Designed miniproteins, single chains, continued (2). Designs and how they scored, part 55

Each design is a single chain, and the fold is of that chain. pLDDT is the mean over its residues in the fold that is shown.

## One batch from the design tools (miniprotein)

Design m5895
Fold by ESMFold2-Fast:
Structure m5895 (fold): chain A 86 residues (1-86)
Amino acid sequence: HKSIEELVQELYKEVEEALNSNAPEEEIIRLVERLAGFIVNSLNLENKIKEAEQAAELILEGYKFYKETGDKKKFLEKIRQAIGIA
């Protein structure tokens, strides 16, 4: 059985690979939405509602910056910060 932590790490790797391969925007969005959902659900299971909101906000900020500038490194950094909250 895969833990939420293992699923989050697998999805993070898929997001990193998709970004590095310049995958279609639709694919990147789907992977990021799945990753954000797992992080938020993990935090909500621990009754960490404010932390779940912070994690979601970090991912959204990173995605907006990536869409505007193409900065993959900063987007991945923001995702790692969100994972670190969980």
Scores: mean pLDDT 80

Design m5896
Fold by ESMFold2-Fast:
Structure m5896 (fold): chain A 88 residues (1-88)
Amino acid sequence: SKKEKAYELVMKALDEAEKKVSPFDREILRAMKEEVKRRYETEDDEKALEFALSAVDTALQLAKDRGLNDVAKLFEETKKEIEKIKEE
């Protein structure tokens, strides 16, 4: 399903980012992972996809605000892949 593919991409990206951020930002990413999982389990494909994309956008902004260029690039690539899934 589309939401399953998006869920896997978001979880992988958040998991990789969690290892590269401060302890404070790590808690933010963990909270995002919990909400992404909840939405994946409770929402239809379209709503779960919209939330996954929103979560990646939020994480991308956090990475940019922190000057974490590698993490920002990871989320930019993740966003592009989710947008491709949404279009198909």
Scores: mean pLDDT 85

Design m5897
Fold by ESMFold2-Fast:
Structure m5897 (fold): chain A 67 residues (1-67)
Amino acid sequence: MPELDLTGLTTREQLLARAREVATSPEELEMLTEAGDMVYHAMQGDVAGAEAEHEKFVAALERYLAS
């Protein structure tokens, strides 16, 4: 149902809003955002999207660890 998908999107958006609230650096925010997007695509069964977001997450994590 589209309503269930919207509920899932709202939960993801709430998680990302909380991440923005607690993140103190752009690198940390980017890492948390990409992690959320990776999980979201995986939950939707979008393997290609999850793989693309995983690559972005790893890049963001490396930037965060370097900061």
Scores: mean pLDDT 67

Design m5898
Fold by ESMFold2-Fast:
Structure m5898 (fold): chain A 79 residues (1-79)
Amino acid sequence: EEEKRKEALEKLIDILEKTPFGGVSKEAIRKILETLLKADDPEKALEIIRSQVEAMRKLGLITDEEAEEILKAFEELLK
C-alpha cells in the first residue's frame, strides 16, 4: 500500500514534468500532495488541489485531459 502510494506519487510527478507548470508550481503541488498523505483532513486538501488544477485548466496552462489525469491521480492516492 505504501509502495502503491509511492508509485502513484512518482507517476503524478512525471505527468507534471511533462506539463508547462514550471518548477515552482510543480514543487508546490508536490508539497501539497505530501501534506495530504499526513493530513487529518485530506478531503479539504483535495478540494484545494482541485481548485488550483481547475484554475490552471481555465488559464490554458494544461489540457482538459491533463487536468482530469492529475485530479484522478490525487483521488486514487488518497484511497
Scores: mean pLDDT 63

Design m5899
Fold by ESMFold2-Fast:
Structure m5899 (fold): chain A 60 residues (1-60)
Amino acid sequence: ATAERYRAEAERERQKAVELGKKSDELAPTDPEKARQYYIKSVAHRIRAVGLEVEAELAA
């Protein structure tokens, strides 16, 4: 139960990271400062996903 919940949360965090990364790429040509902010948020969500994946493995 706990491992499955961590895996589900990790997947949501990965999806958020991908969406934020795409937004960063879209904004880069017209608003590089805003693009950088989205990129940083994308990286933060990727880090959270990795942490949740580690928790899932430990809970399994």
Scores: mean pLDDT 85

Design m5900
Fold by ESMFold2-Fast:
Structure m5900 (fold): chain A 57 residues (1-57)
Amino acid sequence: EEEAILKAAEIGKEKAEELGGTAKIVDGVLQPGNLSEEQLLEVLNTEAKELKKALEE
């Protein structure tokens, strides 16, 4: 479960960087920066989809 959360956060970080922003993972929580609200939602949706996929296994 914790590993799935961290994996989803790492994928969200990659999405944030792809969009030209920055991202950090602190205590398993993705903290993106330098993104618009719409780009932030894309990052959060990407993380949520990966977490859901990992939980379905």
Scores: mean pLDDT 75

Design m5901
Fold by ESMFold2-Fast:
Structure m5901 (fold): chain A 66 residues (1-66)
Amino acid sequence: VREKVLEKFPGLTEEELDAMLNDENSGVELVPGMENLSIEKKKKALEFAAENSLEEFLEKLPELLA
């Protein structure tokens, strides 16, 4: 899961991904608007991103964040 997310977001480091998932105040964002989400919602969005295309992830993002 983690490796697939990093492949789709090459500007994101593994340390930044871990901070995003474990610290709600990290300030790290995958896409605009994710920084204000709970850790649980971020994990759900990242799992979807790992298993689906970037375009499908972005289209589904508002629903994943709801």
Scores: mean pLDDT 64

Design m5902
Fold by ESMFold2-Fast:
Structure m5902 (fold): chain A 120 residues (1-120)
Amino acid sequence: MDAEIQELLAKLPPEQRALLERLRELLVKSGMPTLGEQLVLTLATLLVENRPDEAGEYIRNVARDIVTALLTLDKPEDAIEVLKVLLELARLLNDEEAVETVRRQIRELAELEGLPLPDL
């Protein structure tokens, strides 16, 4: 993990830090390290600056882009796992619009790819 991201994550509550660390790990394993780094840096910065509404808006906007990127790599299961981490983060932020947006993206992706629907 890059020093700048590590310093930002150290300033976050343990639960938020753990989710962002897992998010980066999943995107690295999926072959998208640059996307993972950019996503975690943006979310960590917004959360450290106490901008949870903007973090929720970013989650809503980026969820579709993450699905598109991972489907380009033929990794729909990895896309679901990344979206599940974003769903948990949205729930910690109490952002009901972000929760519903990510939940809908998981359902749509599972249906389109013929994957088992996780409990949401």
Scores: mean pLDDT 84

Design m5903
Fold by ESMFold2-Fast:
Structure m5903 (fold): chain A 62 residues (1-62)
Amino acid sequence: MSREELLELAGRLVDTYVRHHPEFRPLVEGKSVLERLRTLVREDPNPEVRAYFQELLDEIES
């Protein structure tokens, strides 16, 4: 998958997650896909969710 395709996928995954967890909406609204991922990695109380988005962020940044 290209970096562009991975960013598109990441954006869709974040949007889907935030749709089901609307408490994160004000933390990610108006931010880039990378900043949205960083916010969820930092702020989500669920360590499995943080690990998932961290892996995705690492893949995009590699």
Scores: mean pLDDT 80

Design m5904
Fold by ESMFold2-Fast:
Structure m5904 (fold): chain A 68 residues (1-68)
Amino acid sequence: SQEVIDEIAKEIEDALRKAFAEGKSREEMVLLATKKIREYAEKYNLSEDEINEVARRAGEILAKVLAE
């Protein structure tokens, strides 16, 4: 559901912001985002379309965090 996708996106944003504050590199943050997407896809039994939406939103979040 969209609510689940929104919750996952928020959890990924919180994790990426924490990693950025800890001085993690762009490469480490990309790997973290990829790992989180895979973990949430398994946990919530996400469809391919839902995984693609989470990945798209994670990419937008990563770009936003790195632009700060």
Scores: mean pLDDT 85

Design m5905
Fold by ESMFold2-Fast:
Structure m5905 (fold): chain A 93 residues (1-93)
Amino acid sequence: ATAEDEERMRALIEELYTGKRNPVVTEEERERARKVAEELAKELEIPVETLAELIKKRAEFLERLRANRSEEEAERAAEELEEEIKKAQEKAK
């Protein structure tokens, strides 16, 4: 990815985390993110709203990891997200 793409991706993640609209993020990028989330929700068999909450929680955790920058923190973030996905799948049954 180019430096421009990295910056736009960061802006999109911050927008998803804070809920605040970032003008550097295009409408096409938001639509693409929505479609990807919808496809992932179908594959994981959870509601799209639940997946959106999980993405937001992950973004919050990534912000915390930025402060510590440890591999152990990254592993815990991944494990917590995996656990939340499993809970959502069982609840959807």
Scores: mean pLDDT 64

Design m5906
Fold by ESMFold2-Fast:
Structure m5906 (fold): chain A 74 residues (1-74)
Amino acid sequence: MTAKIVKEVERLAEERGLSTKTTSMAIMTAYLVLVEGEPLEDALEKVREHFEENGVEVSDEELEEVREVVEELL
């Protein structure tokens, strides 16, 4: 992941008042879409599964906030 993607996601997350959890999900999703070329919906599903496998619950509202941040970077 490039430092530029991380900084842009952190900036958008701060402007939107997002949690550290949602910001981390947005960084991972942005990496999968912008660096790996994954479709946005596939990237969101992979990130949700990754967090839930590590015992972290992901709400549909948090996933929508992640989508909005990543779409702003497209």
Scores: mean pLDDT 83

Design m5907
Fold by ESMFold2-Fast:
Structure m5907 (fold): chain A 100 residues (1-100)
Amino acid sequence: LDAAIQEDAELERLAIQHLHNFDIEGTVATFRRGSEREQEHSQLAKKLGDEKTAKHFQTHSDTLQQMADELEKNPNDPVTIIMSLGANRSILADLEEELE
């Protein structure tokens, strides 16, 4: 699971880079990939009997999908961009805490 959490954190850092460069299309693509990987990791954690970690991955997956949808719908809305950056940082912080 630590390797899976590290992969997810790497994707979140990549999304932050895209947002910093105003690459909304790249950010949406990275969030959607992150959502897919977090969902896969949720299923893995569930198979290992770690329901708490599975729930965290599922919540992150849902948040990333929601942020991708909002950015795609409102790419020029500064509120949506700021909210997406906040959600991305929150997910990264959660992943980094799980690694400790």
Scores: mean pLDDT 76

Design m5908
Fold by ESMFold2-Fast:
Formats: C-alpha cells, sequence, structure tokens
Structure m5908 (fold): chain A 83 residues (1-83)
C-alpha cells in the first residue's frame, strides 16, 4: 500500500511525524509533498526533523527538492520501513 499526502509548510513537522509512525506501524510506503517559498529556512530544519524521527522509528526517508516557476520549492519525502 502507498499513501500520498500534500501538506502546507506549517503542517509539515506534524505530517512527517504521522507519516513515520504509519510506516513503522503498518509497513506501508508514504509520500509527503510540501510546497514552500525557496528561501524558507524552516523547510530545511523540518526535513532534518523528519529524518531524525524516521531514523528513531526504523524508517528510511528519501528527499527530493524541485524548484517551481513561481519562486517556491516542492519538497518530496518518501518514507519506507527499513528491512
Amino acid sequence: MHVKREVSAEDFPKAALSAALVVAELGVEVTLEVVAPKDNKKIDENIEFAKKVAEELGVEVKVEKEELEDGNVKVTLKFEKKK
């Protein structure tokens, strides 16, 4: 099973925690997408928070960043249970 969620930058830390927990408990794959301004320093901090939470729960996180034409960045986080 694969679950995909789109979230606001403000909800990103809570969504990342929820994704890591769901992957750890159910063994499903979760993809989380957030769009934020390119210069938003909190996005990098939230990515590091997501990685830390996932590591503690035995979950792998793959991160991809895509620059959008409107000056925003789209961050994609893929959560998968470590084997």
Scores: mean pLDDT 79

Design m5909
Fold by ESMFold2-Fast:
Structure m5909 (fold): chain A 79 residues (1-79)
Amino acid sequence: HHHMTPEERLKSYLLAQGFSEEFADRLIKLPPEEAAREYVREQLKKYLGLNDEQIDAFLEKYRKLFLEPLVKLFEEMRK
């Protein structure tokens, strides 16, 4: 954690997690809910090999438990 903007901190975090610079740059420009959905989509593809349809079903099933807390986290990281 250094002297960085919220967007720079989020980008650094994503790069440290092994995401591409292109993906990180796109994600930081998205609204928090869309950023959270895209982040989860890439994580589930990377670690579980799920397709987009399976990921969408997962996010809807676990929306309150998983997606909503992550959206709030991305909102807080952008303050």
Scores: mean pLDDT 76

Design m5910
Fold by ESMFold2-Fast:
Structure m5910 (fold): chain A 72 residues (1-72)
Amino acid sequence: SSDEEEAKKVLKNVEKLLEEAAKASGLEKDILLAMAQMGLSVLKIMSKRNKLSDEIKEQLKKAEAALDALIA
């Protein structure tokens, strides 16, 4: 569906922001993490509205765990 394709684009953008955050430090890292968190928030809303496949929901959970690890 179009919602699934849009979700895949958001997820790929979040994954790229997390990759960049892992290589960054200080304020730059925090800005990248905040941007990734915003993308994850959009995906969580889509998930709650049953717009995402189980495969994308699993990838979303992995991205959430990666964000939490980078904040800690």
Scores: mean pLDDT 87

Design m5911
Fold by ESMFold2-Fast:
Structure m5911 (fold): chain A 67 residues (1-67)
Amino acid sequence: GGEEAIIALAAAILGYLDSAELHTDDRKRVYQEILAMYRDGTLEPEAKRFAEELRAKGITKVEGYYY
């Protein structure tokens, strides 16, 4: 489902950033925050670059949500 894909994408972004460990519910919240920060242009350059790389591979929409 869309939420599972969103969590997976958040995990990939967090992994790219070599982030600290997070609980499952926090991961869902963090994904929404990461998307908002990415769209607002406040996310770190490395995370933005990683997100753009995923978009280049066609990962621009997660069931009902645009990346």
Scores: mean pLDDT 53

Design m5912
Fold by ESMFold2-Fast:
Structure m5912 (fold): chain A 67 residues (1-67)
Amino acid sequence: MVFADDAAEIRYLTTHHRHVLPAIGRAVEAAGGDLELAAERIREVLEANGVHLSEATIRRLAERLLA
């Protein structure tokens, strides 16, 4: 099923690293609707906080937050 792994990684993020969620929100807002820029900014926020997610999950987060 599409997004099964993405859902698990997102669940892990919200359960163990919810403190990064406000920074992710700000990164998406700063991207001004640009999906690729939003994904790049989310990746930078996660890396700065020692959180490692797949590029597919990062892109899916950007898509969901821009919708």
Scores: mean pLDDT 73

Design m5913
Fold by ESMFold2-Fast:
Order: sequence, then structure tokens, then C-alpha cells
Structure m5913 (fold): chain A 87 residues (1-87)
Amino acid sequence: SMEELVEAARKGIEEAEKALKEGDLRLAAIILATTAQELYNATGDPRFRELALRAVEATGEKDEEKLKETLREVIREMEELLRELEE
């Protein structure tokens, strides 16, 4: 169901935020990429595919501050899209 999908995605975001706070930026990126890919598979919304690709690309970033900013932007955009799904 959409409710279960949104709940699972929010748990993914929470796990990614925890990894980000603990300094495990690679784990945060992988969790966000997986969460966005699952949302894309369920909804067909290309914005989730774009978020998944951005999170995957982030794993190659050597600048930790730039990587952190990219992951924070992915989280923000994913949260906005999840709000749209609840409408």
C-alpha cells in the first residue's frame, strides 16, 4: 500500500540521517539510493529515479563537505516528494 511504502521510506531516511550524523557518509548514500529506487519502482515517478542516481553518484565524491551537502539535499527533496504521495 502507499501508506506502507511511505512508512518504509521514512524509516530509510531516518537510518540515512543516523549514518550521516555518525559520519558514515557512504552508508547514508547507499540507504538513500536504495530508498529512492524503491520509491521509483513503486510510483514510476522519475524524480525518485533522479534522487537515486544522485545518491549513487555521491558515493564517488571525495570532498566530504560537498558529499554531506548533496546527501542533505537528497533527504530534503525525498521528504518533499513523500508529502506529495500522502495527498
Scores: mean pLDDT 87

Design m5914
Fold by ESMFold2-Fast:
Structure m5914 (fold): chain A 119 residues (1-119)
Amino acid sequence: SDAEIRELIAQLAATIAQARAALAAGDMDAAVEHIQDALVLLQELTTLATGDATADIFDPEVTREVGRRLGLSDESIENLIRALELIQRHNDAGRPPSREELAEIIALLEAFVQGALAA
């Protein structure tokens, strides 16, 4: 429902703000944990929007379908796709993210939730 979607977007915004605060404090481990919490919320949002619990949030076509169903702008959708691409590249590389990589991911997620809240 629209109320459940709005609640998930609000929880995403709060979780991303926690990631930002952790990064500002120099706590990279906490920032990564908050990004992982945001991915759980994004998966819940994807399942709710698509009706498919197996939909892969890292598939750009899935993210575009979710964005269209939520009435999001192309800019908001591309910000989310870019953030997910960076997260996936970090996971594939098997190395800890740099502070700069975390800052870029958080900034893209912040831009996404700002756009989603404005929709």
Scores: mean pLDDT 86

Design m5915
Fold by ESMFold2-Fast:
Structure m5915 (fold): chain A 80 residues (1-80)
Amino acid sequence: MAEAEAARAAGEEALAAGDYETAGRHFRKSGDLYEAAGDYAAASAAYLQAASAFARLPKTEENEALAREQGERSERLSRL
């Protein structure tokens, strides 16, 4: 739990610095940790933040796929 919160905080700091790639990775890690802990609401929110961060990267097929993947994970977990 504390690791998931630390990862989310690191993501917010990276966003404030304009480092969207680093922010997306930290938010994704936070989502993975919350999901493993069974906190699906927190995981969904973290994946949504990761999707938003990746969506700010240059529009390449890889970056668009990363943003979509995190958004789909968020949507799936929000239904639980």
Scores: mean pLDDT 83

Design m5916
Fold by ESMFold2-Fast:
Structure m5916 (fold): chain A 83 residues (1-83)
Amino acid sequence: ELTVGQQLLQFLQDRYDTIVENYKNKKISADEAIAKLNRLKKQLDGLIATVKRLSPSATEFIAQLEALKARVQAEIAKLQAEQ
């Protein structure tokens, strides 16, 4: 059973996984994958800022969001190097 925070994190993780899988399967270009990942990064930045403001004690959830953001940033860097 997932908490609301875990459900939101799962939704964002699934979004990341879908972008990466679509790129690996040649369903989207590197430029399109980078654009989608940059949008996800922007959403993560806004969510992290909101959680820090409204629930600063949610340290584990914030750490999980920041870990996902780091993963998104690493994938963007990898895809840019492949161009």
Scores: mean pLDDT 86

Design m5917
Fold by ESMFold2-Fast:
Structure m5917 (fold): chain A 90 residues (1-90)
Amino acid sequence: MEELLKRFEKLKEELSKLSREELEKKLEELDEWQVEYVKKNNPEKVEEVEESLKKSREELLEKAENEDIATILATSLLYRELLEEEEKKK
């Protein structure tokens, strides 16, 4: 738990230094990765995930400061790293 929190805080700090445009690009890349991941593991939910991501993106970008976007990115990137680590363990 402590290691995960430390990894999250480091990612958030690094992301918080990026420009708004860079953060939005990383969100787009993350959204594409999430859709591909769902398509591979649960293709029946692809449409629901795409709709959810579009709605979430619109709401986020209307209200969010850079720190909010960095927090969401840090959370999602950490989740991706954990999934990749599990894949390597077989």
Scores: mean pLDDT 77

Design m5918
Fold by ESMFold2-Fast:
Structure m5918 (fold): chain A 63 residues (1-63)
Amino acid sequence: MLAQAKAEIDAISAQYSQAVLTLPPSERRQFGQAAGRRISEILAELEKQGLPRPLVVFEVPPR
């Protein structure tokens, strides 16, 4: 489970990195939002199962 979740997060991150280089700004933003939501879902599922969460940059307080 954890290894598969990490692989999925890594795959999403790789897709987003590719999208940033190849897609128009509007589509990059849409892709980033979708990727962020999917990563959040995976992390929430890991937390529900009591598995350790991989280190990820989370929302920071507004400054």
Scores: mean pLDDT 66

Design m5919
Fold by ESMFold2-Fast:
Structure m5919 (fold): chain A 68 residues (1-68)
Amino acid sequence: SREERRAARNEALARLVEILRESAAAHPGDPEAQAAATRAAVEAWAREHDLPEEIVALLLGFVDAAAR
């Protein structure tokens, strides 16, 4: 349903915030390393939880926008 899709998207975005915090802590002062670590963690989490391609693309889009 639309509500389930919205809930999944909100959960994915909340997880992205956690991953971003972890990547920043692991690679202080290195935005490129932070972006690479975040992308890898997002892809790993998406694979683990069989996330729809649409949600994965949304999350990676945020990572790419922040790195630019």
Scores: mean pLDDT 80

Design m5920
Fold by ESMFold2-Fast:
Structure m5920 (fold): chain A 85 residues (1-85)
Amino acid sequence: SDPQMQRDLDDVSRQSRQRMDDAMDQVRREIDDIRRRTGREPSMRERMRIQQRYMMPIIDDHRRRTRQIMRDHGYSDDQIDSIVS
C-alpha cells in the first residue's frame, strides 16, 4: 500500500463529503422554494433534476481528483478501475 496516496485520497474524500452536505442543503432549499412559490410538491423527476444539478458536479470532480491522485502515484487505469469498483 502507498500511505501518502491513502492520505491524499482521505483528504479528497473529506472535502467531497463536506461539498455533498452543502449541496444537499442547497437541494432542500430549492425544493422548499418551489413549494412556497408554486404551492405544490415537486415531482420525483423535478427533485432528481435538482439533485443532479447540485450533486453531479461534486461527484464528477471527486472521480477526477481520485483518479489523478492514483495516476500521480503510478497506478494504471486498469489498476484504478479495480480499486474504485
Scores: mean pLDDT 87

Design m5921
Fold by ESMFold2-Fast:
Structure m5921 (fold): chain A 75 residues (1-75)
Amino acid sequence: MHAAIVAAQQEVAKQALDILVKRGEISEKQAEKIKELIDAGKPITPENVAKALGLSRSTASRIVDALERQVLELL
């Protein structure tokens, strides 16, 4: 059942990204790039987000923190 758990976690993360876009906290383009990381099986870390979006690690950390908080609100 590990594959089903991973798929559920990925879907919740994608839903959280869509909510952040709707609230104007991240751009649609930023959400798409993070979804690409999720689909590629890459961990959503500040380093990976900074590299994918071309942002500073500090800005990427804020995005990751916002995503984690939004995921917790959906659970």
Scores: mean pLDDT 78

Design m5922
Fold by ESMFold2-Fast:
Structure m5922 (fold): chain A 72 residues (1-72)
Amino acid sequence: MSAEEGVRRAGEAALTSPSSAVRLAAIGELRKLGLEHGARELALEELRRVYETSTDPRVREQARRAIEELEA
C-alpha cells in the first residue's frame, strides 16, 4: 500500500467510522505516516481536513496535536 493510499484511508476512517476507537486510531495512523513514512505533507493536509470536518471533539483534539507535532 502506498503512503498516499494509507493517508486517504486513515482520513476516511477518522471521519466516517462509527467506532470512536477506530476514528482515534486513524488519527494515530496519520501521525505515524507523516512522521515515520515520508508522508508529512499529505498527512498534514488530511489532518487539517479532519480537524475542520469532524464533529467528534476527541478526534479534533487528537488531529490538532498531530498537526502541531508534524509542523515542529
Scores: mean pLDDT 82

Design m5923
Fold by ESMFold2-Fast:
Structure m5923 (fold): chain A 64 residues (1-64)
Amino acid sequence: DERAARRAAGRAYAAELAANPDDPRYQVLREIAEKLNEIGDKIDKAIELSKKTGKPFEEALKEV
């Protein structure tokens, strides 16, 4: 649920950027959206690592 909400936030940023691509702030918001996607990918990897190794999620997150 939290993961879906974070992805939705990233998509909302992308939609806002599409509305005004010539604004210099567009570049900053695009970078933020990209970083949010990277964080989401790390969370996905941490979940898989936790399942495979039996480590707590917090420890798995440090390993990915």
Scores: mean pLDDT 75

Design m5924
Fold by ESMFold2-Fast:
Structure m5924 (fold): chain A 87 residues (1-87)
Amino acid sequence: SGAEGRKKILEKIEEARAESEEKRRILEEAGRRGAELAREAMRKAGDVEDIEQAEEQVGVQAELIAAEKGKEYTEELLEEARREIEA
């Protein structure tokens, strides 16, 4: 009984680590895309105001990507949990 409880805790820890790593990768990717947009804005306009808008766009894109992946991951986990209960 105690061994089963410990196994479940370890599984939850591994899941939390995987989730954190996935979220970090998504944010890093969004950051790289935002940097490219900022450089492109500088090249096209040569205007400091466009650079500030591009930086704000980075934040919006990072939040959107993280939210979308968070929803997908949550739905997948719920489906897996439901299948395990039915088994």
Scores: mean pLDDT 56

Design m5925
Fold by ESMFold2-Fast:
Structure m5925 (fold): chain A 71 residues (1-71)
Amino acid sequence: MTLPQSAVDALQRALQDLRARAAEKSGLPPEELEVVADLTRVDDTSATFRLTARDREGRVLEEDRLTLPVE
């Protein structure tokens, strides 16, 4: 599946925002966090991603969902 550049930019921004929120919530530097996007659903007009921020021990600190348009 190919995302338009605007959707890629939105995904990148969402991942950075999640990293910042997880860092604030945990007290850890943003650079020590692992942030991942997993594709969970796709339909004719949109793709939904699960965004997860984890610490170095693999504990989930913050989670979000992002739905992006696909053309």
Scores: mean pLDDT 80

Design m5926
Fold by ESMFold2-Fast:
Structure m5926 (fold): chain A 84 residues (1-84)
Amino acid sequence: ASEEEKEEAVKKAVAAAVAAARAKAAALGITTAEEATPEQARAIVDAAYAAGKAAAEAIENEEAKKVALEELAKIEAADRAVLA
């Protein structure tokens, strides 16, 4: 895969995660971070990374898919560390 294909794959996975996070926050009535309980914050993160991983798994190019999954996993680990 080209570097452009890898970058696009990462952007697609991250965009899916962000969209799912926003949708979950809206469903919970959360407009600011300070409104979220720890349980709600975890639910938002869970929804985000489920969608992000699904988007990454849908990538046709195996090399780009691997890069997207690896980058998404790093971001997820950082987010979950903040919640611990």
Scores: mean pLDDT 82

Design m5927
Fold by ESMFold2-Fast:
Structure m5927 (fold): chain A 71 residues (1-71)
Amino acid sequence: GAVEAGERLARAAGRASPEQAERLARAIERRTGWRLPADGNRTGAGAHILASEGRLSPEEVEAILREAGLE
């Protein structure tokens, strides 16, 4: 569900390199219009909120993780 999708994004962001965090933040911005900081912890928190509000589908989460190299 939306909560699990948000948790998955937050967990991946917390493990991300700076380059992966930048790709993750930009992938989310392209899909949602939300500009997130390229900082794993803050990117993860923002992504969790967006997913919890149903702004990111499980399919979009999968595509975002793949684009960031965090699949």
Scores: mean pLDDT 73

Design m5928
Fold by ESMFold2-Fast:
Structure m5928 (fold): chain A 53 residues (1-53)
Amino acid sequence: SDEEHARLGIANLRRHLEANPDSPPFLQEKLREAERAYEAGDYARAVEILRTL
């Protein structure tokens, strides 16, 4: 489901950024965008944001 895809994708991106502090700033911005979409219940948008990485 989009909800599970978004939840796992957000968790994986967050873990990646914690392990790679020198990652480009746009990745952290994408994480925040995906988290906001997820919190709003817009799982399809969260998945779309993660997919464009």
Scores: mean pLDDT 85

Design m5929
Fold by ESMFold2-Fast:
Structure m5929 (fold): chain A 65 residues (1-65)
Amino acid sequence: MSDEEIEAVARHLVARHGEALRAHADDDEYLQKLAASVGSDFLGRPLSAEEARAVAARVRELLAE
C-alpha cells in the first residue's frame, strides 16, 4: 500500500466518519476494524492487518489536527 493510498483512505474516513472516529480516537481496535472495512470497500480489496494499522495511525494524526 502506497503512502498516497494510506492518505486517501484516512482522509475519506475522517470526512465520512469523523464524529465516530473522534469518539473512539483512543480505541486502536475500533480504528483498525473500521479502517479495514471502509478501506477494503474504498480500494476494492481486503486490507492486511499492517495496512489497516497504517491507515488507523494516519487517521489518529488527522484527528489531532
Scores: mean pLDDT 82

Design m5930
Fold by ESMFold2-Fast:
Structure m5930 (fold): chain A 58 residues (1-58)
Amino acid sequence: AIDTDAADALAKLTGMPTDAVKSLVDDIKSLKGVDQAISNVKKNSNQAAAEALASAVS
């Protein structure tokens, strides 16, 4: 539900399939520092993408 909606939003913003986005989110969770860096970059360039990513990793 919520995770799927967040993944779908990221898929639309990145052009990736939803399943690939979910796998990427799991990989990012393992690398925490990379997750923070990506979130900060997207927040400056695309607020919606940053919010979708934050929701997906929570």
Scores: mean pLDDT 62

Design m5931
Fold by ESMFold2-Fast:
Structure m5931 (fold): chain A 60 residues (1-60)
Amino acid sequence: ATLASAAATAFFDGDLDAAEAALKDIAKKYGTDKALEASGCILTASSKEAAIDCANKAVS
């Protein structure tokens, strides 16, 4: 699994601590702008699958 899919999965599973940790790891690896893009799309996604897809695209 990617960091993006881990963040999206944790958020939709209600594990906000794991989601925050994964987003911080995205910021460390890809930069803050990519982490903000991923978090924004996860928050607005209509489904877990949509969140995983958009988060992976954000970090590409």
Scores: mean pLDDT 82

